Designed miniproteins, single chains, continued (4). Designs and how they scored, part 42

Each design is a single chain, and the fold is of that chain. pLDDT is the mean over its residues in the fold that is shown.

## One batch from the design tools (miniprotein)

Design m13444
Fold by ESMFold2-Fast:
Structure m13444 (fold): chain A 65 residues (1-65)
Amino acid sequence: MVKLTINSNPSGANVYVNGKLVGKTPLELELAPGSYKVKFELEGYESKEVTVGLFEDTTLNVVLE
């Protein structure tokens, strides 16, 4: 298992991993190595989706618009 640390600006965004709600930024997840689709939703901001190749402890920082 590897650690994925997820942050957004602004914080408090809902985070979905492969379509499942996992929590709100900032958060940390322990996941098996692999490719993941991470979606961010925050009221008043555009939804953002990124694909993360997770093969080592990784920090994902996104700016919401």
Scores: mean pLDDT 85

Design m13445
Fold by ESMFold2-Fast:
Structure m13445 (fold): chain A 94 residues (1-94)
Amino acid sequence: SHEEVLEELRKKLEEFREKAKKASEEELIQLLNELNRWVREKMEEVNDPEVQKEMLLLVSETLEELASTFDPDSEKHKLLTMLSRLYRQEAEKI
């Protein structure tokens, strides 16, 4: 269901956020790749553009919020901000 998918995503994003806070730059890249793979697989299973758009926006928002916890000059901040924008741009095309 729509609500169940979004709830699963919110839990996945919370787990990601907690791990990412303590991660090295290399570990963060691995966590981002794992998150992206999970999100893409779930979007294919759902096959609903409205739900897919909401999922991408939730990922974007989470990455933006996480970025704000790091130093603005850090590579982590730059990476998370860039990826947040890419997810948002993809959502806006749906």
Scores: mean pLDDT 89

Design m13446
Fold by ESMFold2-Fast:
Structure m13446 (fold): chain A 79 residues (1-79)
Amino acid sequence: PTVRMTFTLDSEKKGITLGVAASILGISYGAKVKVEVEGNTVTITIEHPDMAKALELAREIERIARAVGASSISTEVLP
């Protein structure tokens, strides 16, 4: 199962910081994390064989994104 998250932040630097944090968390969860930064938009794709763990990681990433001031957050579950 795959979870894709899209965030809008007020700066590219904050987006890069979120991407780095997500990658480190991905290692801790045993998940494959892909980060794409395009201007103020950050897309994070989480792959894990356990959907519950993928969603828990997504929840932690969302918590960090809100802490750094993300203005827009969307989450999509892919098959």
Scores: mean pLDDT 82

Design m13447
Fold by ESMFold2-Fast:
Structure m13447 (fold): chain A 75 residues (1-75)
Amino acid sequence: KQKEADELIQRAIGLYTAAILAREEGDEDMAKFLEKKADEYIEKASKLLGLDEKGKQQLKQQVQQQAQQHAQQLR
C-alpha cells in the first residue's frame, strides 16, 4: 500500500516537472495535460494513504515543491 502510493507520488513529481518545463517552452496545452495526469496520481495516492482533503492538499503542495526543485536542476 505505502510502496504503491510512493510510486504514484514519484510519477506525479515527474509529471509536474514535465509540465513546468513545457509551460516554460510556451506549450500551455501540454502543461495542462501533464498537470491533469499528475493530479490523477495525487488523487490515487491520497486514497491509498487514507488522506482527508487537507492531507491531499498538503501532499499536492509537497509534490509541486519537489517538481519545481527538479525543474530548476534540469535547467
Scores: mean pLDDT 83

Design m13448
Fold by ESMFold2-Fast:
Structure m13448 (fold): chain A 99 residues (1-99)
Amino acid sequence: NAQEEVRRALENALESLKKGDTEAATFALITVAIAERNGIVLSPEAVKLIREIADLAAEQGNLDAAVALYESGARQAKKMGLTDEYEELQARADALRAA
């Protein structure tokens, strides 16, 4: 199941990022971009993982990856009808671009 493989890849990326592997945020972004390009709709759990990775990437100073991850997460949340998650993720992306 491609959706489950993406979720697992995001979980692994988050754990790597917590250990100080700053490249893990870029890997997460590439994983999400490939899923989007292939028409894979992510799970709500995967959107939550994208948010956590983006938050940590921003804290680590990787603002470009954080913005892109928030925007990708927002698009996925919108496709799922998760309006509150969409608005929150979009607001986080906008705040980082304005800073």
Scores: mean pLDDT 86

Design m13449
Fold by ESMFold2-Fast:
Structure m13449 (fold): chain A 107 residues (1-107)
Amino acid sequence: SLIEELKKVVEKMLELISKFASKEEFEEIKKIFEEILKLVEQISKEKNEKEIKKLLVEIQEKLLKLEDLINKTIEKNKVSKEVRDELQELFNKMNELIGEIVDKKLS
């Protein structure tokens, strides 16, 4: 399923981040990923278009916060270009999967 594929992308991102982030930075990032996954799962079960749109706004706000936090963590820990590029590719794939899940619910 798309949600299972999304969870795999998130697991790969968390594994990469765990290699350079401090314990506190990692736990903060992990919490936002878990909040996003919960909201996406709620959208997958929701039938009301207004509620889906409300949940999407919450996801978008959390994605912006997550991107900012990951970028700050990368800069602070002087992460290599190779790892930064891999994380960017995974983040783009996560956004694509979330978009596909939402599009299947909205007509």
Scores: mean pLDDT 89

Design m13450
Fold by ESMFold2-Fast:
Structure m13450 (fold): chain A 99 residues (1-99)
Amino acid sequence: ELKKRREKWKSLPLEIQRDLQEVIDLIMEGKIDEAVKKLTELLDKYPEYREFIIELVAYALIEMKKYDEAITLLNKLKERYPELQDVIDKLIEEIKKKM
């Protein structure tokens, strides 16, 4: 499972990988609002990758044990992208099972 998630991350264009790393770095610094802003800009630029990017960020935060930050981020994304509510709710349930 970890191997499959790393392979999926590496399958993204390098520009997206770099921008996602910046989002994760902002979350690690506690800058959740800045992370949400940067992530929404990325999701708006690459709509074909939206669901995939959201899943990768959520799983990266789970691996780092950043459960509260992940839930906060996902709830903010659900407000901006109501069409992704089902995917986001599923990810929040997965995180809650790990808490």
Scores: mean pLDDT 79

Design m13451
Fold by ESMFold2-Fast:
Structure m13451 (fold): chain A 74 residues (1-74)
Amino acid sequence: MDEDLLKANEAGLQGYKDALAGKVTPEQKKAMEANKAGAERDLAEGRLTPRQAESVALAGPAIYYAKQELDKLA
């Protein structure tokens, strides 16, 4: 189980790096914007720190990238 989580996290980190490099699909970009809006709202309400809000905003795209990598193995 931890191995699957590590692979998912590694794929998520790669997706995050690709997003920072501007190598994202329009669909992934929309997911990032949606997650960012939610994180900004929680940050404004004092429920998240700036670092936590950044992590939450990237969680959906990171999970999506991780799932795409897992699907390639199936």
Scores: mean pLDDT 62

Design m13452
Fold by ESMFold2-Fast:
Structure m13452 (fold): chain A 65 residues (1-65)
Amino acid sequence: GSVSVVIPPDEEVARALAERLGATVRKLPNGEYEIGLSLPNVTEAQYQAARDELRAFAEEEIARR
């Protein structure tokens, strides 16, 4: 399984999040970036926590730009 967050079209933010979290980056057709983390063996609660943490990290990084 995986968790992901979509961020505004900011390649520097996308790259920083990927490098910091060991995440994958996909550029979407509209110019936005999808940042994804692979979580193969976790509970539903751990998935929810990881998703919320990823979103929080993305929002924090965007807010600092």
Scores: mean pLDDT 75

Design m13453
Fold by ESMFold2-Fast:
Structure m13453 (fold): chain A 89 residues (1-89)
Amino acid sequence: MAKEKALEYAERALEAGAAGRAEEAARYAMEAANAAIESGDPEVAKEAAEKAIKGALLAMASGPEGAALGAAGAIAAIGAAVEAGAEKA
C-alpha cells in the first residue's frame, strides 16, 4: 500500500545514498515523495521526506552527477511533506 511504499522507497534512497549510488538515491527519493503524497498520511509523509532528503543529500555529496538529481529529489520530498501537513479548512 502507499504508506509502506513511501517508507520503503525512502529507506532505499537512504541506502543508495550511503552506498554512493547518487542517481538511484535521487530516483528513490522522488518515488518516496510521490507515494507519501498518495498515502494522505502526514506522519508517513514526514518520515519518508526526512529519509528521502537525507538520501538525496548523500547523493549530492557523491559528486556533480548526483547534484541535480539529488536536488530534485529533495524538492519533491519537501513538497510532499508540506502537502501532507496542510490541515483541511
Scores: mean pLDDT 68

Design m13454
Fold by ESMFold2-Fast:
Structure m13454 (fold): chain A 63 residues (1-63)
Amino acid sequence: HMELIEKALEKIREALKKPESREVRLEIHRVFVEVSEALDLEEVRKFNQEALKIHGEVEKEKR
């Protein structure tokens, strides 16, 4: 299960490194859907917190 979370977070990081586009946003949403289907509520919450941290880092780089 940790492997699935790690892969999902890596997918988000890769998507955020690409130019902003609808395709990138859809990719991120699909990752969240897959995580919500595959993991327990607690694991999903942890994943969401980590994803938010990644978003914050990317936003800082763009500024």
Scores: mean pLDDT 73

Design m13455
Fold by ESMFold2-Fast:
Structure m13455 (fold): chain A 79 residues (1-79)
Amino acid sequence: SELEKLYEKMQALREAGLPGEVIADVLEVLRKKELTPEELQREIARAKQRYADGEIDPIEATKYVNKLLKEIREFKEKK
């Protein structure tokens, strides 16, 4: 259930054309708490600004994106 919800949120963020670093940063917040649509938009804007300012750790972001992509791939391959 939690993995399925996280997958849906990740899919929505990717469909919106966000870079992987921004997606990873927003998903870190979503993992810690549930966000309203307005709060989600604020976190996306914050993540975009942090990415533009070079404040997002690219190694950590890459790790999160790769981990989520692997989990999604394994989920799809099983079902």
Scores: mean pLDDT 71

Design m13456
Fold by ESMFold2-Fast:
Structure m13456 (fold): chain A 71 residues (1-71)
Amino acid sequence: SSKEEELEMKKKHLLRLARERRYSPEQIRAALGDLLREIKSLGMPELGKKLTREMAEELGVDLSDEEIEAW
């Protein structure tokens, strides 16, 4: 769907930005939390959680399910 394509583009953009600017783990957590809250506001919490886990893994940040649920 177009929304899934938009979210995939946002994921790629964030991954590129974090790598190019060498985001700290705290900056990565903040950015992922902001994106997840945005996706949840669009009514897609499960997709948001999935993308958050995938991005955290790619950026080398350990996130528990409990941390993600708190966001």
Scores: mean pLDDT 80

Design m13457
Fold by ESMFold2-Fast:
Structure m13457 (fold): chain A 102 residues (1-102)
Amino acid sequence: AAEAARRAADALADQIEAALRELAAELADAPPGSTATRRLDAAGLVVTGEELGRMLRDRLRPLLAELEARGLRAELDLESSSPAGADALTLTGITVTLSVGP
């Protein structure tokens, strides 16, 4: 159901937010150029590009903006078993990387 997919996407967004906050704490005293990485298991979550875009726009953008204002750069790398250009993605994992800017 669409509600189940949305709920799963929101749960994943919560995990990404928690990871970003944890990595930011790890980098609090780190010199410029330092990085910290966390891999999250997405357990084969099927999500559309629209649902992923909504998650990033509505849930993560405020936190990403806060981190950027603090001189931190966030990067999210999606692991998918779906072919490039598919309308729906089967997410297997998400790698969250946070870096201290120069």
Scores: mean pLDDT 76

Design m13458
Fold by ESMFold2-Fast:
Structure m13458 (fold): chain A 88 residues (1-88)
Amino acid sequence: MKPSVELGKKIYDKYLKEAFGEDGKGRGYFPPLTPEALAAAGITDEELIEFLRDPSKYVPGSLLPDFSDIFSEEELKAIVEYLKTLPD
């Protein structure tokens, strides 16, 4: 895998896997993050990065932390690159 994809996978597995599932298809209040679902919703890479920075801004009542306090912009971009590799 690309180094950015491998980094994104490590971050996803540690922080996002429990909320969005191993397949990224979402659970409970969390929307699917697969490429097909994001494309169908019209979500751009930039909008996805903004969601990851402050999930509560886009999903009121989200239990996810504010990732802007945890991750650099490069790490947030790595998560997005990993999500693009998820199956339909």
Scores: mean pLDDT 69

Design m13459
Fold by ESMFold2-Fast:
Formats: structure tokens, C-alpha cells, sequence
Structure m13459 (fold): chain A 86 residues (1-86)
């Protein structure tokens, strides 16, 4: 539930920058990563996390610090799920 709340907040933040479609796509990737982590699909989860980390870097360069920080918060939560799957 926390991950879903963070994803909804990410979509709202990106919507403020005219990037609602990107926000929805990143939320889908984050939810996929969490599901893969819970299912023990470590490679799939790490690929999704990599995409999110790249997106956070791009948003930071664009000056959207709150967006970048929110993506990294989502990544941290997914990495906690990955540790639980080990």
C-alpha cells in the first residue's frame, strides 16, 4: 500500500510538469519491480529499478528535484522488498 501511495504522489508531481503520462508509466514500472521482487524475479526487478534510477537522474538534471527524490524513495522501498526476497 505504501508503494501505491508513493506512485500516486509521483504521478501528481509529474502532472504539475505536464508529464502525467511519464508519471503513469514510471508508476507501472515501480509496481512491476515490486511484484517481481516479491516473486523472487531478481533480474527483472533490478532492470525495472535501473530504469527508475535513470529517470530520477534525468528529472534531477531537468531541475525537478521533488520528482527525482520521489522516484528514489520508491527505489529504496523496492530495494527493501528485494532484501526480503533473499
Amino acid sequence: EKLKELCEELVELLKKHGEEKLGKRLAEIALKAAEAAKEGKLEEAEECVGILEIAAGVERIAGHKEVADKILEIVDLIRELLKEAE
Scores: mean pLDDT 84

Design m13460
Fold by ESMFold2-Fast:
Parts: sequence; C-alpha cells; structure tokens
Structure m13460 (fold): chain A 106 residues (1-106)
Amino acid sequence: MEEEKRIEELRKKLEEQGYSQEVIDLLVELERLKIEALRNGYTVEMVRRMRALLAQIQALDPDNTHPLVQQVRVLQEVAEKLREIGEQIDEEIEEAKRLGVELPRA
C-alpha cells in the first residue's frame, strides 16, 4: 500500500473513533515511523522518536488503547532487547580477544 493512502485511511478511522486532533496527529506520526522502520530497518533514532511519541500520547490520552500504540510499543521493546543482545555478544567477543582466543577476521 502507498504510505500516504494508508495514513489517510488511519486518520479517518481515528476521527470516527473520537480521538482528539492532537492525539490523531501523534498516532499518524507513529504510523509513519512504523512504516519507515519496516521498510528501511530500525535505527536508534527511530526507536527514540517512537518512545517520545508514545510518551506524548500517554500524556494527552492516558486511557488510549488503540492497537497502533500497542504494536509500536511491542516493536520498541523488541528493538531494545535486540540491541541489548548485540551489546552482550560484542562484550563476549572482546573478552575472548583479551583471553587470547583467535577471532574471525573482519
């Protein structure tokens, strides 16, 4: 689907569900970031922006139960977990190097 068409459909659906314009604008931005992340991969900057948007939505509408909020929150948690695992692997490689274990050449 074209991103702009998907965003327009989302905006209409959110208006029908009675969300405020401020919350709709934040949810639309969240959907754009999700689409971008799924197409081009996740970056630390994108995860940080998603976190900021989720915090703003929570502040404006603390009872927000929209599926998009839950989906992006899960994606953010998965991205953080994968980052932690990557850091642990890198630390193990450095420890192996310190102990004189031969590492694969880059």
Scores: mean pLDDT 71

Design m13461
Fold by ESMFold2-Fast:
Structure m13461 (fold): chain A 104 residues (1-104)
Amino acid sequence: ELELARKILDYLLSPENADITYVMRLPPDLSALPNYSEVIPNPVSLKSIEEALESGEIKTVEEFLAKLEQMLENYKRYFPEGHPYVALAEEAYEKAKELAKELS
């Protein structure tokens, strides 16, 4: 199960998905995003998900997908409706769910 979560994460971090996942790879630049920490109390990035998987905080593929969903909800909460970053986060989450279904 953790192997499955790692495979999905590696897929999202792969060069073929770079055009989709580039904005979500690293923690948000708080100096460039006004009031981000006030709007989003629990920031999530692919880097923070990787660290949670390595530390054993994430124990199941369901917990892994829940972190990706939290990341998507953070984008929807901070950015206005129709923002390109929201669309990228939605596409990343959809790709992760499709791969999880194929490998389960």
Scores: mean pLDDT 82

Design m13462
Fold by ESMFold2-Fast:
Structure m13462 (fold): chain A 100 residues (1-100)
Amino acid sequence: SMEDLIKELEEELRRALEEFFLTAWRLTRDTASAAQVAEFIDLMNEFARAALEEKDVEKAKALLDRAVALIVSVNPAARATLEAQAARIYELLDRLAEAL
């Protein structure tokens, strides 16, 4: 059913976001300033609100782009991995928007 599809996509999105968070933390924890860590947490909290509460896919994508840019500014080697993870999150957001 459509309801079951939405639940599955929300679960996949949650797992993708957890992977993104862990990857960002692992790649920056030794070099990021406290201010950069706080900014990343704020961006991800705003992302969760936009994606899950507001259902604003374009706002969520823009916030995720800012989060990727922040991590890449701390560790440029993270770019390929984070861009791939962000692309998956974008796909899940688009599929959720189509299902709603």
Scores: mean pLDDT 86

Design m13463
Fold by ESMFold2-Fast:
Structure m13463 (fold): chain A 75 residues (1-75)
Amino acid sequence: MKKYKVVRIGIARPGDLVIAKGSKYIVDGKEKTITASGYDPVAVAKEGVQEGDIVIDPNLVKAKEPRLAVVVEEL
């Protein structure tokens, strides 16, 4: 089980790790499964996710170009 921290919700830069699929987030100290892809940061933010929140075992890709995304770093 790997944990990642949300470091930015908005524009990913080339080389950033971004969430490719729906994932489990810890929002307000509670585990929440969010089906919205990390490529839809507006939908993810509407679920209450913010910078600093933890993501559990996300499906990750490296951004190849600037794009809308939820960006994470490994803890």
Scores: mean pLDDT 84

Design m13464
Fold by ESMFold2-Fast:
Structure m13464 (fold): chain A 92 residues (1-92)
Amino acid sequence: SERDLVHKLVVLQVLIVGILTQARIDGVPQETIDEINKAANDFIQALIDKSPVSVIQSKRDTLISLVEKVDPASAKVLKEVADELIALMQEL
């Protein structure tokens, strides 16, 4: 449902904030943090705009690839949440 999509989107946003906060603590370069934040915003915006699934998947792949380079464990969890969001959007 659209309500389930919104709820899962909040979970995604909290997870991203956690990843970025940990990256700052771990001394990851600001440029890398900015790239992850931009990719996350691009993915979230594509979901909100109800973009074509191929566009959303492309934005997901970019975000996951960037996170995997700094935090592979969180990248795996983030991908699972993102995939659930895409599935929920396809049911709308």
Scores: mean pLDDT 86

Design m13465
Fold by ESMFold2-Fast:
Structure m13465 (fold): chain A 101 residues (1-101)
Amino acid sequence: MSDEELAEGELEFLALLVAERIRREIYERTGRVPSVEELIKYFKENPEEFQKRLKEEAKRLEAEGIPVSPLVWEALNDKEKALETTIRSLRRLEALEAAGR
């Protein structure tokens, strides 16, 4: 696996962790589990807050002794790339869930 492919995988994992946390927060606030489409809309409407939460999650992982690659940090500083990777990860998860049902 190339360093770029590894960094993309790390970013996708980080994005899914943040998306799940936001999904849980919406559920706790509204009593309803948001769909993948609703999560994507939320991230597109709140890209700065989403970018901030990705950076906070990366810092949490580093504090727990899990290294975050410099390439992931570079991607986190690109709001558009971070958002695009997250949407791609959520779409892939949705497709896997649909195939498993």
Scores: mean pLDDT 76

Design m13466
Fold by ESMFold2-Fast:
Structure m13466 (fold): chain A 64 residues (1-64)
Amino acid sequence: GEALRDAAIEAARAGDWQGATYHLQQLVDNGDFEGARAAAEEALRVSTDPRVLAVARGTLALVS
């Protein structure tokens, strides 16, 4: 859902790699693969934290 995508992106901006992981995983677990892809792509755009980038890349690999 939109709230989970927004939460994942906000966590990514804040450098909260655990929060980003949690919300991206919830999107995948709920079958929102398009939302997970969009949130992961935005996380790659807004974050410079290597842990957030790793989580986002892992999510994209899973839903691609």
Scores: mean pLDDT 85

Design m13467
Fold by ESMFold2-Fast:
Structure m13467 (fold): chain A 65 residues (1-65)
Amino acid sequence: HMLTEEEIRLAKEIFEKGVKDGLLEDTVEAYARALYNADRMLRGIPLTPDLKPTEEHLKLAEELL
């Protein structure tokens, strides 16, 4: 699944806010989780901070960070 520019932007906002609020660690895994949550939120599914990222989201997070 190819993430849109909007999904990537939303994921970065979720990640940065989560790190600032102390809800997320500043790690590739946390960013991968934000990417997965961005896709879900755009489908009307609520944000899940404890969501386990998939291998594809981990790979994408590593490429984007």
Scores: mean pLDDT 70

Design m13468
Fold by ESMFold2-Fast:
Structure m13468 (fold): chain A 67 residues (1-67)
Amino acid sequence: MEEIRKQRVEDAKETIERLKKENPELYEFVEKVYKIAYERMKQFYSDEEAEENALIAAAEAGRVLKR
Protein backbone atom coordinates (compact mmCIF):
# COMPACT_ATOMS: atom_id res chain seq x y z
CA MET A 1 0.00 0.00 0.00
CA GLU A 2 2.23 2.78 1.33
CA GLU A 3 5.33 1.05 -0.07
CA ILE A 4 3.75 0.84 -3.54
CA ARG A 5 2.99 4.57 -3.56
CA LYS A 6 6.52 5.47 -2.39
CA GLN A 7 7.99 3.17 -5.06
CA ARG A 8 5.89 4.78 -7.82
CA VAL A 9 6.98 8.27 -6.75
CA GLU A 10 10.63 7.17 -6.59
CA ASP A 11 10.40 5.50 -10.02
CA ALA A 12 8.82 8.68 -11.43
CA LYS A 13 11.67 10.83 -10.08
CA GLU A 14 14.27 8.44 -11.54
CA THR A 15 12.50 8.45 -14.93
CA ILE A 16 12.47 12.26 -15.01
CA GLU A 17 16.16 12.41 -13.99
CA ARG A 18 17.07 10.00 -16.81
CA LEU A 19 15.11 12.10 -19.33
CA LYS A 20 16.96 15.22 -18.14
CA LYS A 21 20.29 13.54 -18.99
CA GLU A 22 19.30 11.55 -22.11
CA ASN A 23 16.75 13.80 -23.83
CA PRO A 24 16.68 17.45 -22.63
CA GLU A 25 14.04 18.45 -25.22
CA LEU A 26 11.65 15.75 -24.04
CA TYR A 27 12.44 16.72 -20.44
CA GLU A 28 11.23 20.29 -21.14
CA PHE A 29 7.95 18.89 -22.46
CA VAL A 30 7.61 16.57 -19.44
CA GLU A 31 8.13 19.59 -17.12
CA LYS A 32 5.21 21.32 -18.84
CA VAL A 33 3.07 18.18 -18.42
CA TYR A 34 4.01 18.13 -14.71
CA LYS A 35 2.88 21.75 -14.23
CA ILE A 36 -0.44 21.18 -16.02
CA ALA A 37 -1.12 17.94 -14.10
CA TYR A 38 -0.18 19.59 -10.79
CA GLU A 39 -2.61 22.49 -11.37
CA ARG A 40 -5.43 20.08 -12.23
CA MET A 41 -4.72 17.69 -9.35
CA LYS A 42 -4.44 20.36 -6.64
CA GLN A 43 -8.19 20.92 -7.13
CA PHE A 44 -8.83 17.37 -5.79
CA TYR A 45 -5.78 16.60 -3.61
CA SER A 46 -3.48 18.19 -1.04
CA ASP A 47 -0.44 20.03 -2.41
CA GLU A 48 1.87 17.11 -1.53
CA GLU A 49 -0.46 14.52 -3.10
CA ALA A 50 -0.93 16.70 -6.18
CA GLU A 51 2.86 16.97 -6.60
CA GLU A 52 3.32 13.19 -6.23
CA ASN A 53 0.50 12.40 -8.67
CA ALA A 54 1.75 15.04 -11.13
CA LEU A 55 5.27 13.54 -11.01
CA ILE A 56 3.86 10.09 -11.78
CA ALA A 57 1.76 11.45 -14.67
CA ALA A 58 4.69 13.44 -16.11
CA ALA A 59 7.02 10.42 -15.92
CA GLU A 60 4.44 8.21 -17.69
CA ALA A 61 4.03 10.83 -20.44
CA GLY A 62 7.81 10.91 -20.89
CA ARG A 63 7.98 7.11 -21.12
CA VAL A 64 5.20 6.95 -23.74
CA LEU A 65 6.70 9.74 -25.88
CA LYS A 66 10.24 8.29 -25.64
CA ARG A 67 9.04 4.86 -26.93
Scores: mean pLDDT 77

Design m13469
Fold by ESMFold2-Fast:
Structure m13469 (fold): chain A 68 residues (1-68)
Amino acid sequence: SHMEEVKERLFALVDEALKYGQAGDLEAENKVLAEMFGLLDSLPPEQRQELWELFAAHANKKYREIKA
């Protein structure tokens, strides 16, 4: 489904942003963050809220793994 495709893309972008953040590659990190926010902003408000919750859960999980 379109929602599943967007979710998978957002998860991949979170992983890329965290990778570049850890490497100190600010240019690459900012490019990935811009793509993430652009994707979220393109969605209807109801679908944006649902995907934001899934995105936040994935990002928090990855953040905890990095701090472990």
Scores: mean pLDDT 75

Design m13470
Fold by ESMFold2-Fast:
Structure m13470 (fold): chain A 94 residues (1-94)
Amino acid sequence: MEEIRKRATEAGNLAQKAAKAVDEAKKISPKISDFEYLLIKTYLSNAATYKAGDDGEEKAKEFAQKAVELARKYMKDNPEAIEIVEKAAEEILS
């Protein structure tokens, strides 16, 4: 019970930090649609959840990569915004 609560809290903190990073990226790349923006947030949240789980490291990498690929596709005119998403993904995987 305590270990599950600790992992859930850690996953939540990582997901919240990543969500703030994506919010900053959207300010730099405002042309991204709300759907793609929310999808990037969702994938980073999934990556954080899997990273905190048992044997979830491979899925965490998969979801982090999907978030970065979406950022590169839909924020391509704003390299600084892409870098923010890439750093958020790296922090989740570290």
Scores: mean pLDDT 81

Design m13471
Fold by ESMFold2-Fast:
Structure m13471 (fold): chain A 61 residues (1-61)
Amino acid sequence: MDGALFRQLVDEAHAAGGRPDVLAQQLDRARELGLPESALVSLEGMREAGRAPAPGVRVSV
């Protein structure tokens, strides 16, 4: 039902290559716009998946 805005945010996150800064901004925007909690959880999950390293592996830039 309210998937159009959520889909736009997801598409922007993909276009940016899943950058954490972009995902954080999308989360703030979704919160501003009052998206349902399930949409916020999905965006948070994408951000965590993108930033969380494999166990025992160091993150390099």
Scores: mean pLDDT 62

Design m13472
Fold by ESMFold2-Fast:
Structure m13472 (fold): chain A 63 residues (1-63)
Amino acid sequence: SEAEDEAEAVTRGMSEETKQKVLDALKDPDPEKAKQGIKDTLVESGVDEKTAQQAAQSLVDSK
């Protein structure tokens, strides 16, 4: 799926654990919860908050 391909691009170079957390957050049927989960996971991985928010929005919009 496009969302899965974009998740791979966004998490490129990150740990397997981080990639799996982003994919799991994307599976949430609530788009707002999915966005929050992705953003939080990326921020915990060292991505700045603004970039993480934009990436989370893009991933959810691709689903």
Scores: mean pLDDT 79

Design m13473
Fold by ESMFold2-Fast:
Structure m13473 (fold): chain A 87 residues (1-87)
Amino acid sequence: DREKKLEAVKKQIENTVKLLKHLGIDKLVVYLLFDDEEVKKYAIELAEKAAKELGLKELIIFEENTEESIEKYQQEVTEAILEAKKK
């Protein structure tokens, strides 16, 4: 099932990149829900590559599976979307 997780991560990042380009967002925010270190590293590498290719100024990665991390992730995503709408 690792291959399925890697494919899901790739699709999620690709969809996020498409959304960021569509909305004109300069920030990539990623929340990692993986206990598998290999999947986690792969997700981080893809996110870093996507941020560099888009010329994004900020990359925020949440690795902790806590309520605080989930709330901060949701706040960062919401703020990025709202700021893009002001443009």
Scores: mean pLDDT 74

Design m13474
Fold by ESMFold2-Fast:
Structure m13474 (fold): chain A 117 residues (1-117)
Amino acid sequence: AEELERHAIEAFERLVGPEAAELLRRALEASRAGDRAAQAAYNQRLGVGVDVAELEIPADATAEEFRARIVEAAATVRALLVGEIRGGEADRAAVREALREAADIVAEQLAAERAAA
C-alpha cells in the first residue's frame, strides 16, 4: 500500500507537476494522522476548478495515443492548479480520477517490469 502511494505520487509529479504532488503528499499525511479538516482543504485545493474531460479512446487507438491524452489532461489540471485557467466548480472527483489513472499507469509499468525479469 505505502509503496503504491509513493509510486502514484511520483507519477502524479511527472504528469501534473511538483506543486500538485506536494499537495497530494500533504493530503495523504493528513489522512494517516486522522486530520480530516486538513485533508479536505488539500483535496479541495487539488480539485478547485478541475474538470478533466472524458477521454474517448477509439477502438483502434494504441497505448501510446491513450498515454498522450492522459498527459494532455494532466497538463490542463496543472494549468488550473497554478491559476492560469479560471472558472468552473470545485470537483475533487476529477483530481481523484487523474490520480487513479496515474496509479494504473504505474501498476502496468511495474507488472511489465516484473514480467520482463
Scores: mean pLDDT 52

Design m13475
Fold by ESMFold2-Fast:
Structure m13475 (fold): chain A 103 residues (1-103)
Amino acid sequence: MAAAARAAAEAARRRELFIEAAAQFILAKNGLPRTPENEEKARREAERFVREHEEELERLFEEYLELVREREGEVTEGQLNGAVFAAVYEVYLKINNEKPLSA
């Protein structure tokens, strides 16, 4: 496979992780119970959110991932997922005019 095809597959997988994280934040922030109907609606909103903010999400994800590499030397699946959630949370707070977690 060409390097471009591999990069596209990796980007698609990362995008799916962003969508899943964003859907969880949308549900939690709106106080919605985890019903199939609410999960579907949250996922649709998450897909739009990720599409509109993909560049910023990838930038923040790379930044958090670099911090993990500097501290630990290696990146575990849990640390990778943590970086995804951190990036989504920060972008989601910005667009909703809320303070960062550390503020």
Scores: mean pLDDT 75

Design m13476
Fold by ESMFold2-Fast:
Structure m13476 (fold): chain A 88 residues (1-88)
Amino acid sequence: SVEALRARARALAARLAELLRRGAPLEELKRVILEILRLAREANPEHAEEIAELTERLEEAAAKARSAEELLAIFEELSLEAGDRYAA
């Protein structure tokens, strides 16, 4: 169900925040971020293409990122961009 997918996405977002506070490895942060995006795509099939585009951009940026802080800054920027597109 969509409700269950959204609940899982919220739980993963909380886990991401915890991992950030603990200084988790880049690989772990990337995994959680990509899983959140996967669940968002499954919960919003009408926007799957745009979420896939954001995922591709994040994967490219993550390959070039040298720290967890860089990866998170990229994710935050992409998330804000997505929000702005739908908030207008």
Scores: mean pLDDT 71

Design m13477
Fold by ESMFold2-Fast:
Structure m13477 (fold): chain A 72 residues (1-72)
Amino acid sequence: MDVADPLVQRLLDTAVREVSLAAKIVVTRKELEKAKAAGDKETAERLEEEIRRLEEELRRLQREVDELEAQL
């Protein structure tokens, strides 16, 4: 059985999600650059909104990591 400390396990799981989310933001920013270069304003606006939501989620995960580290 995995008997890892619950706070350590949660910190690791949150860090993995943070890395995955950061990677998704990078990919979405590249898609936004392509949409802007193509003059597709509708797609660009949609991607900008998606990036804004992803960045807010990333900030929430970063705060959770900080709170978990403060408990270690």
Scores: mean pLDDT 80

